# Designs tried in a protein design run: designed miniproteins, single chains, continued (4). Part 25

Each design is a single chain, and the fold is of that chain. pLDDT is the mean over its residues in the fold that is shown.

## One batch from the design tools (miniprotein)

Design m12843
Fold by ESMFold2-Fast:
Structure m12843 (fold): chain A 71 residues (1-71)
Amino acid sequence: SKEEEIEKLRKEYDDKVWKTFADYLEEMNKGLKKAKTEEQKKAIEDEFLRKWQLDVNKIAEEYRKKIEEIK
């Protein structure tokens, strides 16, 4: 049914968002270990947060379109 297809897409969306979060958290932590000053640490955190937000928004838009096409 359409409901089953939408549920599958919602699960795929959740899985992809969580994987993206985990990947960004790992890379951010690697960067933070190399940082020597508080200003460098803040810049790394701000950059990874910005990148993560952009990627999550892109994933959300992708799955929103897929769900709309089923309706």
Scores: mean pLDDT 84

Design m12844
Fold by ESMFold2-Fast:
Structure m12844 (fold): chain A 68 residues (1-68)
Amino acid sequence: MSLEELLAIARSVEDVPEWVLVALETLPEDATAEQAIAHLRALRDRFERDPARRARSDAVLERIAAAQ
């Protein structure tokens, strides 16, 4: 999955947290969808404490998984 596809999926979630977009943009060029999901999960658990923003980040993870 390309960076453009990952960013398009993230932006499809209403009010997606900015850290999700930044995290995807910092992934290696050859990163897999599974690596993207793992990276976002790690950052969510470390960084995101707001329940609504966690729910939006979870929606991004689910949409990336479904797009594989």
Scores: mean pLDDT 82

Design m12845
Fold by ESMFold2-Fast:
Structure m12845 (fold): chain A 92 residues (1-92)
Amino acid sequence: MMDEELKKLKEALEEALPKIEETVEYEKKNPNDTVGINKMRNDVSDNLYKKGAELAKQGLGIASMLLTDLGDTTGLDPEKALEDIKGIIEQL
């Protein structure tokens, strides 16, 4: 991965991290609020997909794919997405 791609990926992940943490915390406190949980998951996933698409247009395909995969994971399992994003950031 090129240095510019790593930098942009890191910036996107650091922006997404607190949003994923907020989603995980909300689900733990409000496990029966299915509508609110789904809204938070989808809002974060949509933002990750949008950022991935922006990076793909710049030719940064690896960063785009990682953000898309993270979006998919956040929509289904935000706790796993939180573990995944922290692991990626630690390696950057």
Scores: mean pLDDT 86

Design m12846
Fold by ESMFold2-Fast:
Structure m12846 (fold): chain A 104 residues (1-104)
Amino acid sequence: MRPSDDELSREVSRVALSVAIVSLEKASKSKDAKKIAETGKAGVKLLDGLLKNPSLSDEAKKLLEEARKKAEEGVKYAEKGDIKKAQEKLREAAKLVRKALDAL
């Protein structure tokens, strides 16, 4: 068949993963609990969309599922006003998304 279709799908996934990393890192650097929660929720939505991509390797999918879990935990901490734990969880999520990008 055509390797170019799979390569294009992987490239689109790389761009989307890069956007997710930026969103999660931006959330992790905010000192405003509301901004952390809102930006973190946007990151979770991006990860939900990415997990539906059939071009993901099993390793990338596993890393993204773990990243989504960490990002969701970070949002919950931010909603409770625990900025330090929220930032920590969102940094962990961003690191996992970066590993998933490398696993594509």
Scores: mean pLDDT 81

Design m12847
Fold by ESMFold2-Fast:
Structure m12847 (fold): chain A 80 residues (1-80)
Amino acid sequence: MDEFEKRILERYREAAEEYEKNKPSEEVKKRIKERVDKAIAQLRATYASSLSAEELAELEREIEVMAKALEYKKEQAKKK
């Protein structure tokens, strides 16, 4: 993994942590879960035949982190 990719993932993790600190509402948690479930379903449909179970689990974990980070950015944008 490139240094650039590692920095991007680190920033996503930081945003996800900030999101958790803000104690998101049940509505926001539900929205994130729906997005994650959809993304995981697409991932499995695309890669289940070519990736190992361990590799799939790793990608699923990254999808969860990204989804939380994106929702945090979305909430920040709404506040301006």
Scores: mean pLDDT 71

Design m12848
Fold by ESMFold2-Fast:
Structure m12848 (fold): chain A 60 residues (1-60)
Amino acid sequence: GPARNAAIREGMALVEEGMETDPEKKREGLAMIERVTGARLSEDDTVEEVERKAVAALTR
């Protein structure tokens, strides 16, 4: 729904920011995406890997 989609967008933005400047923001983004999608994510995942895993979790 709209709230879940908003949380995914916010989580992805935090992951992207964390990749460049702040590992804590990346962790917050990963946790948010895991909570709303059920995906299993790693701090070592790239933005593309996070997107792939989130989509896979939403379509299973």
Scores: mean pLDDT 78

Design m12849
Fold by ESMFold2-Fast:
Order: C-alpha cells, then structure tokens, then sequence
Structure m12849 (fold): chain A 81 residues (1-81)
C-alpha cells in the first residue's frame, strides 16, 4: 500500500523550503555587496542542507541533492559576476 505523504515528509519539505529561501536571500545580499563574509553565510546554509540530507526521509534526498547542486551553481555564477 502506498500511503499519501507522511507528516514527517511534509515537515521535512517545509524545512527544506525554508533553507532554500534563506540561501537565495543571502546569495542576493552577496551579489550586491561582493563581501566574502556574506558568501560564507550562503555556504553555511548549503552545509546545513547537506546535514539535513543525512537525516531527511529517503524520498526527499534526491530533491535536497538537486537543490544543493542548484545553489552551488548559483554561488559560482555570483562569484564570477
């Protein structure tokens, strides 16, 4: 039997969304300031996502990994700007 999304999966998706939103906001700050300390804050959120992936439901791990890769790409693009 395939149950609908569990409360655990739903909470994990909401937490992932919060981390993604925070990373995007901090990356926008870095793009405006060019300050390495602002970049470090974005990288800290990426590391929080990596730690979250270790404890997250297996169904969410591919999405977390995809978001980490997208953020790493956006960080490199911002650093090149």
Amino acid sequence: MLPKMTPEELRAEMELGALETAAAALLNVYRKTGNEEDLKKVEEIVEKMREFAKTAPESLRPRIEALIKDLEKRIEEAKAS
Scores: mean pLDDT 79

Design m12850
Fold by ESMFold2-Fast:
Structure m12850 (fold): chain A 90 residues (1-90)
Amino acid sequence: SAAEIIRRAEELGREQGLELARLAADPARREELRRELEEARELLAQETDPERKEYLELAVRALEAALAGDAEAAEEAGGEAGRLVAEKAL
């Protein structure tokens, strides 16, 4: 069902958010994540499409939370991003 697809996408998004937080704990990976955050912020600043803007805002939140060591916030933002992508595709 559509609801099951959305739920699974949210669960996968949450897992991705937690993985970002795990990667951010590694100093070698942290620099790469900081570059990804800068790129995401640049894309967000230039984005005019409301749906893409909402997705980019969630991506920025997940990366910021991960780099700050806030695994719960990264998980939440990742889950919301996964849900948004699935709802948009249906």
Scores: mean pLDDT 87

Design m12851
Fold by ESMFold2-Fast:
Structure m12851 (fold): chain A 58 residues (1-58)
Amino acid sequence: SAAEARAEYMKKLADLQKRMQKELDRIRATLDAAAQVEERAKLMKKSLEEQEKLFAEK
């Protein structure tokens, strides 16, 4: 059903958000301020692409 597909998508989205938070924490801990800005921008772009891909796989 559509509700089951939505629930599955939301679970995958939550997992993605969890992984992204872990990467953000790593970036904060290991990189200087200038490198952090660049890495965070790349991570956000990748996150958006994965979210769009999950939506398109519906």
Scores: mean pLDDT 80

Design m12852
Fold by ESMFold2-Fast:
Structure m12852 (fold): chain A 60 residues (1-60)
Amino acid sequence: GLKEEAYKEAKEITKEAESREEAEEKVGEKWAPILQSLKDIDEAQELATAIVQGMDEAFK
């Protein structure tokens, strides 16, 4: 689903980024519009959590 896609893409973007700041900008650029389009607060929170988990996993 969308959460699994967000996790995988956030992880991949973070692994390819030259810095944590670049990773945050690139992930935000792609996923911030999607998060803003979600009207369900719980769904937006779950998606944001998946993004953060993907980024964290890339730094292991």
Scores: mean pLDDT 79

Design m12853
Fold by ESMFold2-Fast:
Structure m12853 (fold): chain A 72 residues (1-72)
Amino acid sequence: SEQLEADVLRAIAEMVRAIANILEKKGVITPEQAKEIRELVDKAIEAATSGNVDEAEKLIREALKKLQEAVK
């Protein structure tokens, strides 16, 4: 169901936020990089909450790409 998909995407988005926060605290990524990732996560959660599952997935993928680029 779309509701279950939205709930799963919200959970994934929150995990991405937690990872970004840990990496910022450990000095692995910059505060600016962490902020950019968090902004994408916030948009993904808003999209999932509004039932826009496709947009939420796209934003999560973009946040993950930014996280991967930041740790290289």
Scores: mean pLDDT 88

Design m12854
Fold by ESMFold2-Fast:
Structure m12854 (fold): chain A 71 residues (1-71)
Amino acid sequence: SKEEEEKKKRLEQDFYEALASMHLEVGKRSEDADAFKKAIDHARKSNTPLGEEIAKQAQAALDALQAKKLA
């Protein structure tokens, strides 16, 4: 049913938001570009405003990390 589909969607959104937040923190702690890329991917899959904010933060952190390596 549509109600069951909406519940599944909310669970998927919550799951991807949690994964994105975790990978963002791993990236910050380990300076790991792959962790930031995973954070962006999971945040995009959440398709929520919180996910968009996490993706923005992860992208900024990735860009900053890459700039440091090139400087």
Scores: mean pLDDT 85

Design m12855
Fold by ESMFold2-Fast:
Structure m12855 (fold): chain A 92 residues (1-92)
Amino acid sequence: GQAIIEQARRGKEDLVEAVKTVLAEYMEKGDWEAAEAIVQMFVDYFQHVLDQMAAQSTSQAVKDALAAIKDEGIADAKKLIDEYNAKRAAAA
Protein backbone atom coordinates (compact mmCIF):
# COMPACT_ATOMS: atom_id res chain seq x y z
CA GLY A 1 0.00 0.00 0.00
CA GLN A 2 2.51 2.63 1.17
CA ALA A 3 5.08 1.81 -1.55
CA ILE A 4 2.47 2.30 -4.31
CA ILE A 5 1.35 5.64 -2.81
CA GLU A 6 5.02 6.75 -2.63
CA GLN A 7 5.54 5.79 -6.31
CA ALA A 8 2.42 7.83 -7.23
CA ARG A 9 3.75 10.86 -5.28
CA ARG A 10 7.09 10.60 -7.15
CA GLY A 11 5.11 10.37 -10.42
CA LYS A 12 3.32 13.62 -9.49
CA GLU A 13 6.68 15.31 -8.71
CA ASP A 14 8.07 14.06 -12.07
CA LEU A 15 4.96 15.42 -13.85
CA VAL A 16 5.30 18.88 -12.24
CA GLU A 17 9.04 19.01 -13.07
CA ALA A 18 8.44 17.91 -16.70
CA VAL A 19 5.66 20.51 -17.11
CA LYS A 20 7.88 23.31 -15.71
CA THR A 21 10.76 22.27 -17.99
CA VAL A 22 8.62 22.19 -21.17
CA LEU A 23 6.83 25.49 -20.38
CA ALA A 24 10.16 27.27 -19.68
CA GLU A 25 11.80 25.87 -22.85
CA TYR A 26 8.90 26.72 -25.19
CA MET A 27 8.42 30.16 -23.60
CA GLU A 28 12.06 30.93 -24.52
CA LYS A 29 11.43 29.64 -28.08
CA GLY A 30 8.18 31.64 -28.43
CA ASP A 31 6.33 28.42 -29.40
CA TRP A 32 3.56 28.80 -26.82
CA GLU A 33 1.00 26.47 -28.49
CA ALA A 34 3.38 23.47 -28.81
CA ALA A 35 4.11 23.61 -25.05
CA GLU A 36 0.41 23.09 -24.16
CA ALA A 37 0.14 20.01 -26.44
CA ILE A 38 3.28 18.43 -24.93
CA VAL A 39 2.07 19.16 -21.36
CA GLN A 40 -1.28 17.50 -22.17
CA MET A 41 0.60 14.35 -23.30
CA PHE A 42 2.43 14.27 -19.92
CA VAL A 43 -0.87 14.74 -18.01
CA ASP A 44 -2.56 11.96 -20.05
CA TYR A 45 0.35 9.57 -19.34
CA PHE A 46 0.28 10.42 -15.60
CA GLN A 47 -3.50 9.77 -15.44
CA HIS A 48 -3.05 6.44 -17.30
CA VAL A 49 -0.29 5.26 -14.91
CA LEU A 50 -2.27 6.16 -11.75
CA ASP A 51 -5.47 4.58 -13.15
CA GLN A 52 -3.51 1.36 -13.86
CA MET A 53 -2.06 1.39 -10.30
CA ALA A 54 -5.58 1.89 -8.86
CA ALA A 55 -6.98 -0.97 -11.00
CA GLN A 56 -4.30 -3.35 -9.61
CA SER A 57 -5.06 -2.42 -5.95
CA THR A 58 -7.55 -4.35 -3.76
CA SER A 59 -7.46 -1.64 -1.02
CA GLN A 60 -10.10 1.11 -1.16
CA ALA A 61 -7.84 3.36 0.97
CA VAL A 62 -5.02 2.99 -1.61
CA LYS A 63 -7.47 3.61 -4.52
CA ASP A 64 -8.73 6.78 -2.76
CA ALA A 65 -5.14 7.99 -2.11
CA LEU A 66 -4.20 7.38 -5.78
CA ALA A 67 -7.32 9.27 -6.96
CA ALA A 68 -6.39 12.23 -4.71
CA ILE A 69 -2.77 12.27 -6.01
CA LYS A 70 -4.09 12.11 -9.60
CA ASP A 71 -6.47 15.06 -9.00
CA GLU A 72 -3.67 17.06 -7.30
CA GLY A 73 -1.26 16.38 -10.19
CA ILE A 74 -3.82 17.48 -12.79
CA ALA A 75 -4.64 20.63 -10.74
CA ASP A 76 -0.92 21.49 -10.34
CA ALA A 77 -0.34 21.06 -14.10
CA LYS A 78 -3.42 23.21 -14.91
CA LYS A 79 -2.18 25.94 -12.54
CA LEU A 80 1.21 25.98 -14.31
CA ILE A 81 -0.52 26.21 -17.73
CA ASP A 82 -2.74 29.07 -16.47
CA GLU A 83 0.35 30.95 -15.16
CA TYR A 84 2.12 30.29 -18.50
CA ASN A 85 -0.86 31.64 -20.49
CA ALA A 86 -0.97 34.75 -18.25
CA LYS A 87 2.75 35.37 -19.04
CA ARG A 88 2.06 34.77 -22.75
CA ALA A 89 -0.74 37.38 -22.68
CA ALA A 90 1.55 39.88 -20.89
CA ALA A 91 4.31 39.30 -23.51
CA ALA A 92 1.93 40.06 -26.44
Scores: mean pLDDT 83

Design m12856
Fold by ESMFold2-Fast:
Structure m12856 (fold): chain A 65 residues (1-65)
Amino acid sequence: SQREADERALEEALEALRPYLKSVRREGDKVTLVVHDTKVSVIAAVGLLVAAYSILGYEGELEVV
């Protein structure tokens, strides 16, 4: 289904960005991606993933540390 394809794409994108993430927190529908203070291009890529989670109906949040 499209939903299953979208969920798989999100998980693949998360794995690709995992080296730049300090942590990932999941609390029900809330997904918080914590990224190290680094290059703007990397932070923007994580921000796009957060936006994709929100489009899919999750409560996506970005935290820079």
Scores: mean pLDDT 83

Design m12857
Fold by ESMFold2-Fast:
Structure m12857 (fold): chain A 106 residues (1-106)
Amino acid sequence: DIIKKIEVYRKSKTTPPKLPNSLDQLTKETLHDLILDFAYDVLIKKVYSPAGALYLGAIANKKPNLLNEDEKEIIRLLYEYFQKRKAEPLALASLGTALKKLGVEI
């Protein structure tokens, strides 16, 4: 259960992940932490950041090869959440395009 994995992650980490200065400095570990932290805030706490959604959308489009299957499922759940709220159409469009490019059904 991906939601359970997100909850377990947050219990072990109380400090938000640090954003790298450039996408070239982004590692699989940093991306994983960013995705889980953002997913926790959006899906569990219902706290939404437009900047976080846009950044994640850019990463999914530019660095899709850094994503594992659990991370793709998290991005799909984030896409569904944004779609239901009809919020941030640019972030929604970016995530939707990335998911289609990754072969994820939306």
Scores: mean pLDDT 71

Design m12858
Fold by ESMFold2-Fast:
Structure m12858 (fold): chain A 82 residues (1-82)
Amino acid sequence: MSEIEKFLNNMLENVLDPEIKEAVTEILNSKDSEEEKIEKLAKLLSKYPFEDALALLKVSEVPEELREKLIKLIKEIKGEEE
């Protein structure tokens, strides 16, 4: 199981929001590459305020390297000065 797939499973265990759970389940079960799954997760998280996205990553025990990748992608999607 890849690092992203382990993290997505942790999100399903720790996140109570049914919309997030549905989206995470779809990403996890997709035939997408690890990088494509990371991009899809970043797009999902970009819909939330940055602080809320960070909280979701923290409660789901995101590994530091994956956290850095996701934060960069979220900032790029949102625009850092938004």
Scores: mean pLDDT 78

Design m12859
Fold by ESMFold2-Fast:
Structure m12859 (fold): chain A 110 residues (1-110)
Amino acid sequence: SLMDELNKQLKELEELLNNRAPLDELFKQFEKAFELAKKAIEAGELTEEQFVEFLRQMISLAGMAVREKRKDLAEEVIEKMKELAELAKVSEEQRESLERVIEELRRRLE
């Protein structure tokens, strides 16, 4: 099912993040998870737990891109976080929290 496949992709992304895999491998897995998350939101199947977990993984990935001085990749993750939040119609409080995280990530890139 879509939910089972998303859970599998999120688990694979978490394992790669924990193992400090190369950014190219992380981004390949991230793109797969992102497309499935978008489909799950469109289908009304994305759980709050999956959404929060994926946001946490995206924040970690963006942080790794910032550390590796890959501004291009960090901005890609930031734009995808914004897209996912808009699609999921997150609360005002969650949106403001995300904007604060994004501001901190962008400050680290400068």
Scores: mean pLDDT 86

Design m12860
Fold by ESMFold2-Fast:
Structure m12860 (fold): chain A 66 residues (1-66)
Amino acid sequence: MEKKKLMMKANELLRKGRQALDQNKYEDAAKYYEKAAELFREGGDDISADHTLEYAKILAEKAKAK
């Protein structure tokens, strides 16, 4: 089913984002979380999309602050 594939892809991107965070790569982490949020929204999970996008914004700010 299409929605399950979107959710699996979103979770894969969250894992990649967490790996980037572990390496202090905040810009890369923000990009992965932003893409994951988009896929959660396409899958109909607005709550996960909103939370993931908000966290991506925080990470993008950390990347700029260095």
Scores: mean pLDDT 81

Design m12861
Fold by ESMFold2-Fast:
Structure m12861 (fold): chain A 70 residues (1-70)
Amino acid sequence: REERKRRTELEVKLNKLINELTKDLSPEQREEVSREAVAHADELEAQGASDEEILKAVEELLKQKVAEIK
């Protein structure tokens, strides 16, 4: 029911996903990838995307970036 609580859960899931997928990267690479992931999530939220759509898009971006680096 609480929109703020749902948004907080989304942010927790995003941070966990970023940490998990970027764990093996250098601090510099992790910072760059995290910045891009957060920016992408913010853009989708501004467009009214659902939490599921934001998580899906960020996960795809993170996997692509990690695959390129690793």
Scores: mean pLDDT 76

Design m12862
Fold by ESMFold2-Fast:
Structure m12862 (fold): chain A 120 residues (1-120)
Amino acid sequence: SLEEIIEELKKIKKEVEKIRKEIEEGGDLEEQLKRLEKLVKEAEELIGKFLDLNPDIPVEKKKEIAEQMGKIVEALNEMELALNDPSLSEEEKRKKIIEQTDEIIKNLEKIIKIMEEVLK
């Protein structure tokens, strides 16, 4: 159901928040980025399924969801750039990856809120 998709997205958001804490606590950046990439892919698939099951969603709400999803993908790209930047210290890489993880969390929350509004 549409409600089950929203609950699965909420679980993904909680898992991203756990990964953020692990990164802050010194977790391996390459391993954590791979975990984030997997969760973002799962979120994209769930969002696509939500849109397919509810084709009558207003165009402006579909655009808002697409814009937030675009920001999540951009955040992942920024993390990969930071991880592969030889001019950055490990501490600077970790800080940038945490900042981009916060952007993923923020934009997932916005998508969830839009989806909950659509189900009213």
Scores: mean pLDDT 90

Design m12863
Fold by ESMFold2-Fast:
Structure m12863 (fold): chain A 99 residues (1-99)
Amino acid sequence: LKKELEEETKKAIEYLKKLAELSSPEAQEYLEKAIEYVKKLAAAKTAEEAEEYAKKAKEYLAKAAELAPLDDEAQDALHEALGYLNRALELKKKLIESE
């Protein structure tokens, strides 16, 4: 579980960084904030904190997505980032419940 959380968190950050490289400077600023909240999610002490940080990460990701049309590669990176973020949240909640 802990190793799986670390891997899913790492992949979420990798896809957010890939999306940032394909994005405008303004969208990159929102994606950097999304990455910050993904890192906070991994370090969260409660399920409520984890859910709050995941919500903030998704909010900034949505703002980045609204700033410009994304090509297929950027859309794939966005979809993968959301998938890994959701999996990281579920794993983090399970880990907290198991402690």
Scores: mean pLDDT 81

Design m12864
Fold by ESMFold2-Fast:
Structure m12864 (fold): chain A 77 residues (1-77)
Amino acid sequence: SEEEIEELAEKLLETVKEELEELGMKFEVTEEAREIARELAQAFLDGLAGKISKEELYELQVKAAKELLEIAKKLEE
């Protein structure tokens, strides 16, 4: 459900924020970051339901990680 996607997305963002801050990076939960997290949360749920392949899920995870890291980098500049 949409509620499950939002809950998972929030938990993913909290984890990313904590990990990046431990590395000395600044991270702010922006609407852009929330959208990336929602897309990743949906991909995880679709993967569990067999709607996408493990390969597709991995590609989406890598894309999301790169996009979130770029958001963090822009805050440091």
Scores: mean pLDDT 79

Design m12865
Fold by ESMFold2-Fast:
Structure m12865 (fold): chain A 111 residues (1-111)
Amino acid sequence: MAAVPINLPNELADAIDAGKPARATITLTGKGGIKGIVELYLDEEEGEEIEELEDGTVIIKKYVPVSASKAEVAKKLIEGLEKAGELLKERAEEAGVELEFTEEIEFEELE
């Protein structure tokens, strides 16, 4: 698959440049009630968590150190979106609906 270049939200880019903790949330809303959330955290820890809610919502949490470059943050965000897309594709196939999503991006400064 060709890597699709993503532009980081200006607020997230500014937080990276300032070395400030922040969270960016990308919500993917599909047909048939299929929903995915990708949360990227700029914090002191590195990691990944995948959670499935009772309503079938898939949540991918990515944690990246505040010392990370914009390129590293973008890479982790792409990885989160790819994982969400794979899980949501399985959900769409099980539900018999087309895999089509609207994307919404939200930013929050932490502390």
Scores: mean pLDDT 74

Design m12866
Fold by ESMFold2-Fast:
Structure m12866 (fold): chain A 59 residues (1-59)
Amino acid sequence: VKFVPGMTPDELYDAFVEAVRNGELSEKEFRATLSFFENLPGIPAEYQKRLEEAKKLVE
């Protein structure tokens, strides 16, 4: 999953859902990608909420 400027929290969540459904990411790669976005400087709280919801897809 690639973050692009202007992506909404819902679009980010949908990108994770599609990546999981298509098998594009291993569980390890999925968790690493979530960790990357969670630690991104200046990321709004709405994105953090959607990332926590996405984490539940593989937990």
Scores: mean pLDDT 70

Design m12867
Fold by ESMFold2-Fast:
Structure m12867 (fold): chain A 75 residues (1-75)
Amino acid sequence: SEVEKLLLEIIEEMKKNNLISDEEAEEIRRLVEEGRLSEALFKIIEKLSKQDQSDPIVKKILEKAGEALELLLAS
C-alpha cells in the first residue's frame, strides 16, 4: 500500500540521518510488515519529537509522517 511504502521510506531516512538506531528501525519495520501501521507511525512521531525541532531534516521527515497520517485516516 502507499502508506506502507511511505512509512518504510520514512524509517530509512531516519536511519540515514542517525535519528534512530538500526535496532529501532528494524522494530518499526516489523510493525509495518505486521500491518500495524498506526503503531509504526506513532513510534516514528515519538522518536521525531525527541529530535531537534529546528533541524530542516527533522521538519521534512515530519511532513512525510503527516502525509502517512492523512493516508491512514482516509483508509
Scores: mean pLDDT 86

Design m12868
Fold by ESMFold2-Fast:
Structure m12868 (fold): chain A 68 residues (1-68)
Amino acid sequence: GKMEKILEIIKKVVKENKDASREELINAIVEELKKEGFSDEEIEYVRTILESLSDSEFEALKNKLLKE
């Protein structure tokens, strides 16, 4: 579904930007979602969720995606 596609895009961006900062990584995810044709509303929703994570939660998500 749409959520699975968003997660696959996040995974791809994380793998391509391993050394990026949290802000750089979130911005790279946003740009990739724009390229894939997601709406501004959908992109803002994803950004809000990612920015709502603590640093430890964000790092845990990043590490989980890198192992897949």
Scores: mean pLDDT 84

Design m12869
Fold by ESMFold2-Fast:
Structure m12869 (fold): chain A 91 residues (1-91)
Amino acid sequence: GAAEERVEELLKKLETTTDPKEALETADEIARLVREHPELGPEVLARLYELWRTTTNPAVRGAVEHALRLISRDPRLRELANALLAEIAAL
């Protein structure tokens, strides 16, 4: 649907950005869409974690961590988001 297409666009934008400000703004938009469409949460969280692991850009890593922290505020996704943040912290 439209929300899934928009999330895909934002994830691609985050993956390809070289601008730290754009990375954080894109992370905020991803977190907002996941709050509005929590059914997308598990897939988006998995893709954010994979992006954190594969990116060479520290601004993108920071933006992923920011998105995970925002998503963790939703009780429906808190356990999964916090588990991914714990895995990131252990690396």
Scores: mean pLDDT 89

Design m12870
Fold by ESMFold2-Fast:
Structure m12870 (fold): chain A 61 residues (1-61)
Amino acid sequence: MQQQAAQYLVNTLDDEQLLSAGKTAIASGRLDLAQALGQQAQKQGRTQTSQQIFDAVQQAQ
């Protein structure tokens, strides 16, 4: 379920919006969604944004 939501967001949002969505997911306690967002961004070659999301998830643990 998180992967489907993450794929939709990554396809719809630009890098700035995607990073904001990742941070919002973390703030809401939805670490699984934030991790899925990073993974989907990485699959699309958006390496900088995916790295920033993964770093934020790791810092929030």
Scores: mean pLDDT 79

Design m12871
Fold by ESMFold2-Fast:
Structure m12871 (fold): chain A 66 residues (1-66)
Amino acid sequence: SMEEAMEAGVEGLRHLGLEELAEKLRETGEVGIHAALALLKSEVEADPSDEKTRELLEKIEELLRE
């Protein structure tokens, strides 16, 4: 669901240390979720050994499909 995807997006941004962006995500809704996905994908490409970031990215993508 969108609500669960939002919560997962906030968790992902906080994991990356982007607390201010995590707060903004709650205000921007669907647009913010897609921006968070793009950022998390970029981080996975930059550091493919970051298993936690990859896991959160997959979780958000799954929640957006349901």
Scores: mean pLDDT 76

Design m12872
Fold by ESMFold2-Fast:
Structure m12872 (fold): chain A 74 residues (1-74)
Amino acid sequence: MIVLTDEEVERLRERVLGEAEKLIATASPEEFKARVDQMIAELERLKALTPDPRAQALLEETIAELKAKREAYL
């Protein structure tokens, strides 16, 4: 039923945003795009499976930030 708590989503958020920043510094544009698109798809899947509205909101915010980083870099 509950897949993630809001605390677990906060940890996932920090890891995912940190990975995106590292990819901006170290990866090719093609690799960055592929990895960020994959991360967004996985987070959208987790959001669909998460019944906790707080955790859903944090996942949605994380997805929005990844999309913003993607637009700024590409």
Scores: mean pLDDT 78

Design m12873
Fold by ESMFold2-Fast:
Structure m12873 (fold): chain A 105 residues (1-105)
Amino acid sequence: MEAEEEAEREEMANASDEEIEEILREMREYVARVLERHDTPTARRALALHLILALSYLEKLSDEEIIEIVHEITGMSRSTIRKYLSLSEEERLARLRELVAELAA
């Protein structure tokens, strides 16, 4: 009979909850650093698209969870984030490139 602690450890590793928390911490720190230098609507939109692209890679997160996380971190409206989630990965990347170019001007 296996120890319950071993089953919990294996389930946590498979769930990736600790890995997701670490990624979210890194994302919050990254966004804070960018906004410290460039707190504009364009910067917030670029950050929202960047976070959507990164979080969409995490198959454990639902679209609704991604919307809430991105809203919390960037301050962007849930409706705008949902619109970005409705775009293809290629369309999201194209839009992000446009926003980054605008920020560099």
Scores: mean pLDDT 74

Design m12874
Fold by ESMFold2-Fast:
Structure m12874 (fold): chain A 59 residues (1-59)
Amino acid sequence: SLTREAAVALLVREGGATREQAEAAVDAAISGHSPEEAARAGGVSLRLGRGAVALAQSL
């Protein structure tokens, strides 16, 4: 029951990413990309890329 909007908001709040970075990372994760690829897409740390993948799996 986690929404894409809630996942993006969590990465911004907990990870210190910008909204645009968080959206790119979450969208890459939803598309089936790895944590490393999601991190690269968002221009964020690997930790946040892993977070994006974990959040995407809860959608």
Scores: mean pLDDT 83

Design m12875
Fold by ESMFold2-Fast:
Structure m12875 (fold): chain A 91 residues (1-91)
Amino acid sequence: DLLEMARGIVERAEELLEEAKAESPLAYEFVEHVVRAAERLLAGDAEGALEELDKAREAAIEYARSIGREDSIPAIEAFFDALKARVREAA
């Protein structure tokens, strides 16, 4: 399922990046790192994927703060912790 998710992200990368660019620069940065993490996973680079997920997490938190959704930060942290655990398990 993780690799299927990664393929779906990469296949939709252009669409996702265009949507994020319309939202904000922080949303774009978030999606860019998510796409890079997916590309790294498909290339078999689990360490590179984890690095990109850490950057995506930082961008997501900054974006949440910028739009006044600090209440969503614990959910963002939990989501990335779970996703990083799945990446480590797949490696």
Scores: mean pLDDT 84

Design m12876
Fold by ESMFold2-Fast:
Structure m12876 (fold): chain A 81 residues (1-81)
Amino acid sequence: SSKIERIEKAVEYISSLPWSETLKNQFLIRFGAELSEELLEVLLKAAPYMSLEEVKEILILVAQGKEEEAKEIALKALERA
């Protein structure tokens, strides 16, 4: 199956769990896609300020090779801190 399909299924499953939104975001960031060390650090820092839908969009962008666009979403979320 495609990388995007796997991300969508992972988000749907994790969304159903009785975890905090921040913990769900952290799990999806760590295990939902193959990330560079730099992007992983930025996304984990932004995790408390992102919605699950924003994390999903970021992981899909990474799967498409759009790492800079993914980083922009995370940086914008950090402005909420």
Scores: mean pLDDT 84

Design m12877
Fold by ESMFold2-Fast:
Structure m12877 (fold): chain A 119 residues (1-119)
Amino acid sequence: LSEHEKGIKEFVDTLLKATKEALDLAKKSKSKEELLKKLEERHRAEKDPLMKTSWSLLLNFIRHSGLSLEELIEVLERLYDVLTDPKKNKDLLDELEKEFKGNLDMELIISAIKQYLNS
């Protein structure tokens, strides 16, 4: 793998970790406001630059999505499945890309996964 391909793989690995933690936090939250507060605290505490970037993308997506907590849990579950096995879940990746077209944070996440698939 090239240096760039190694970097994209590491970034996708951090997105997977952040998405799993965000999903776990969402399932334990009673409201979208509680989830956002927990995500903001986690982002603020993060010291790893790639993980911090992953947290920024997820936090901004959740903040600006307009989705309810229940809808966010469903989206995070689909994103987690895609990040766990992007080749097997290519159809879910395409659905997320179509559904969130124009959401810059989700578009960046999907772009990273696509670059990983093409490397």
Scores: mean pLDDT 86

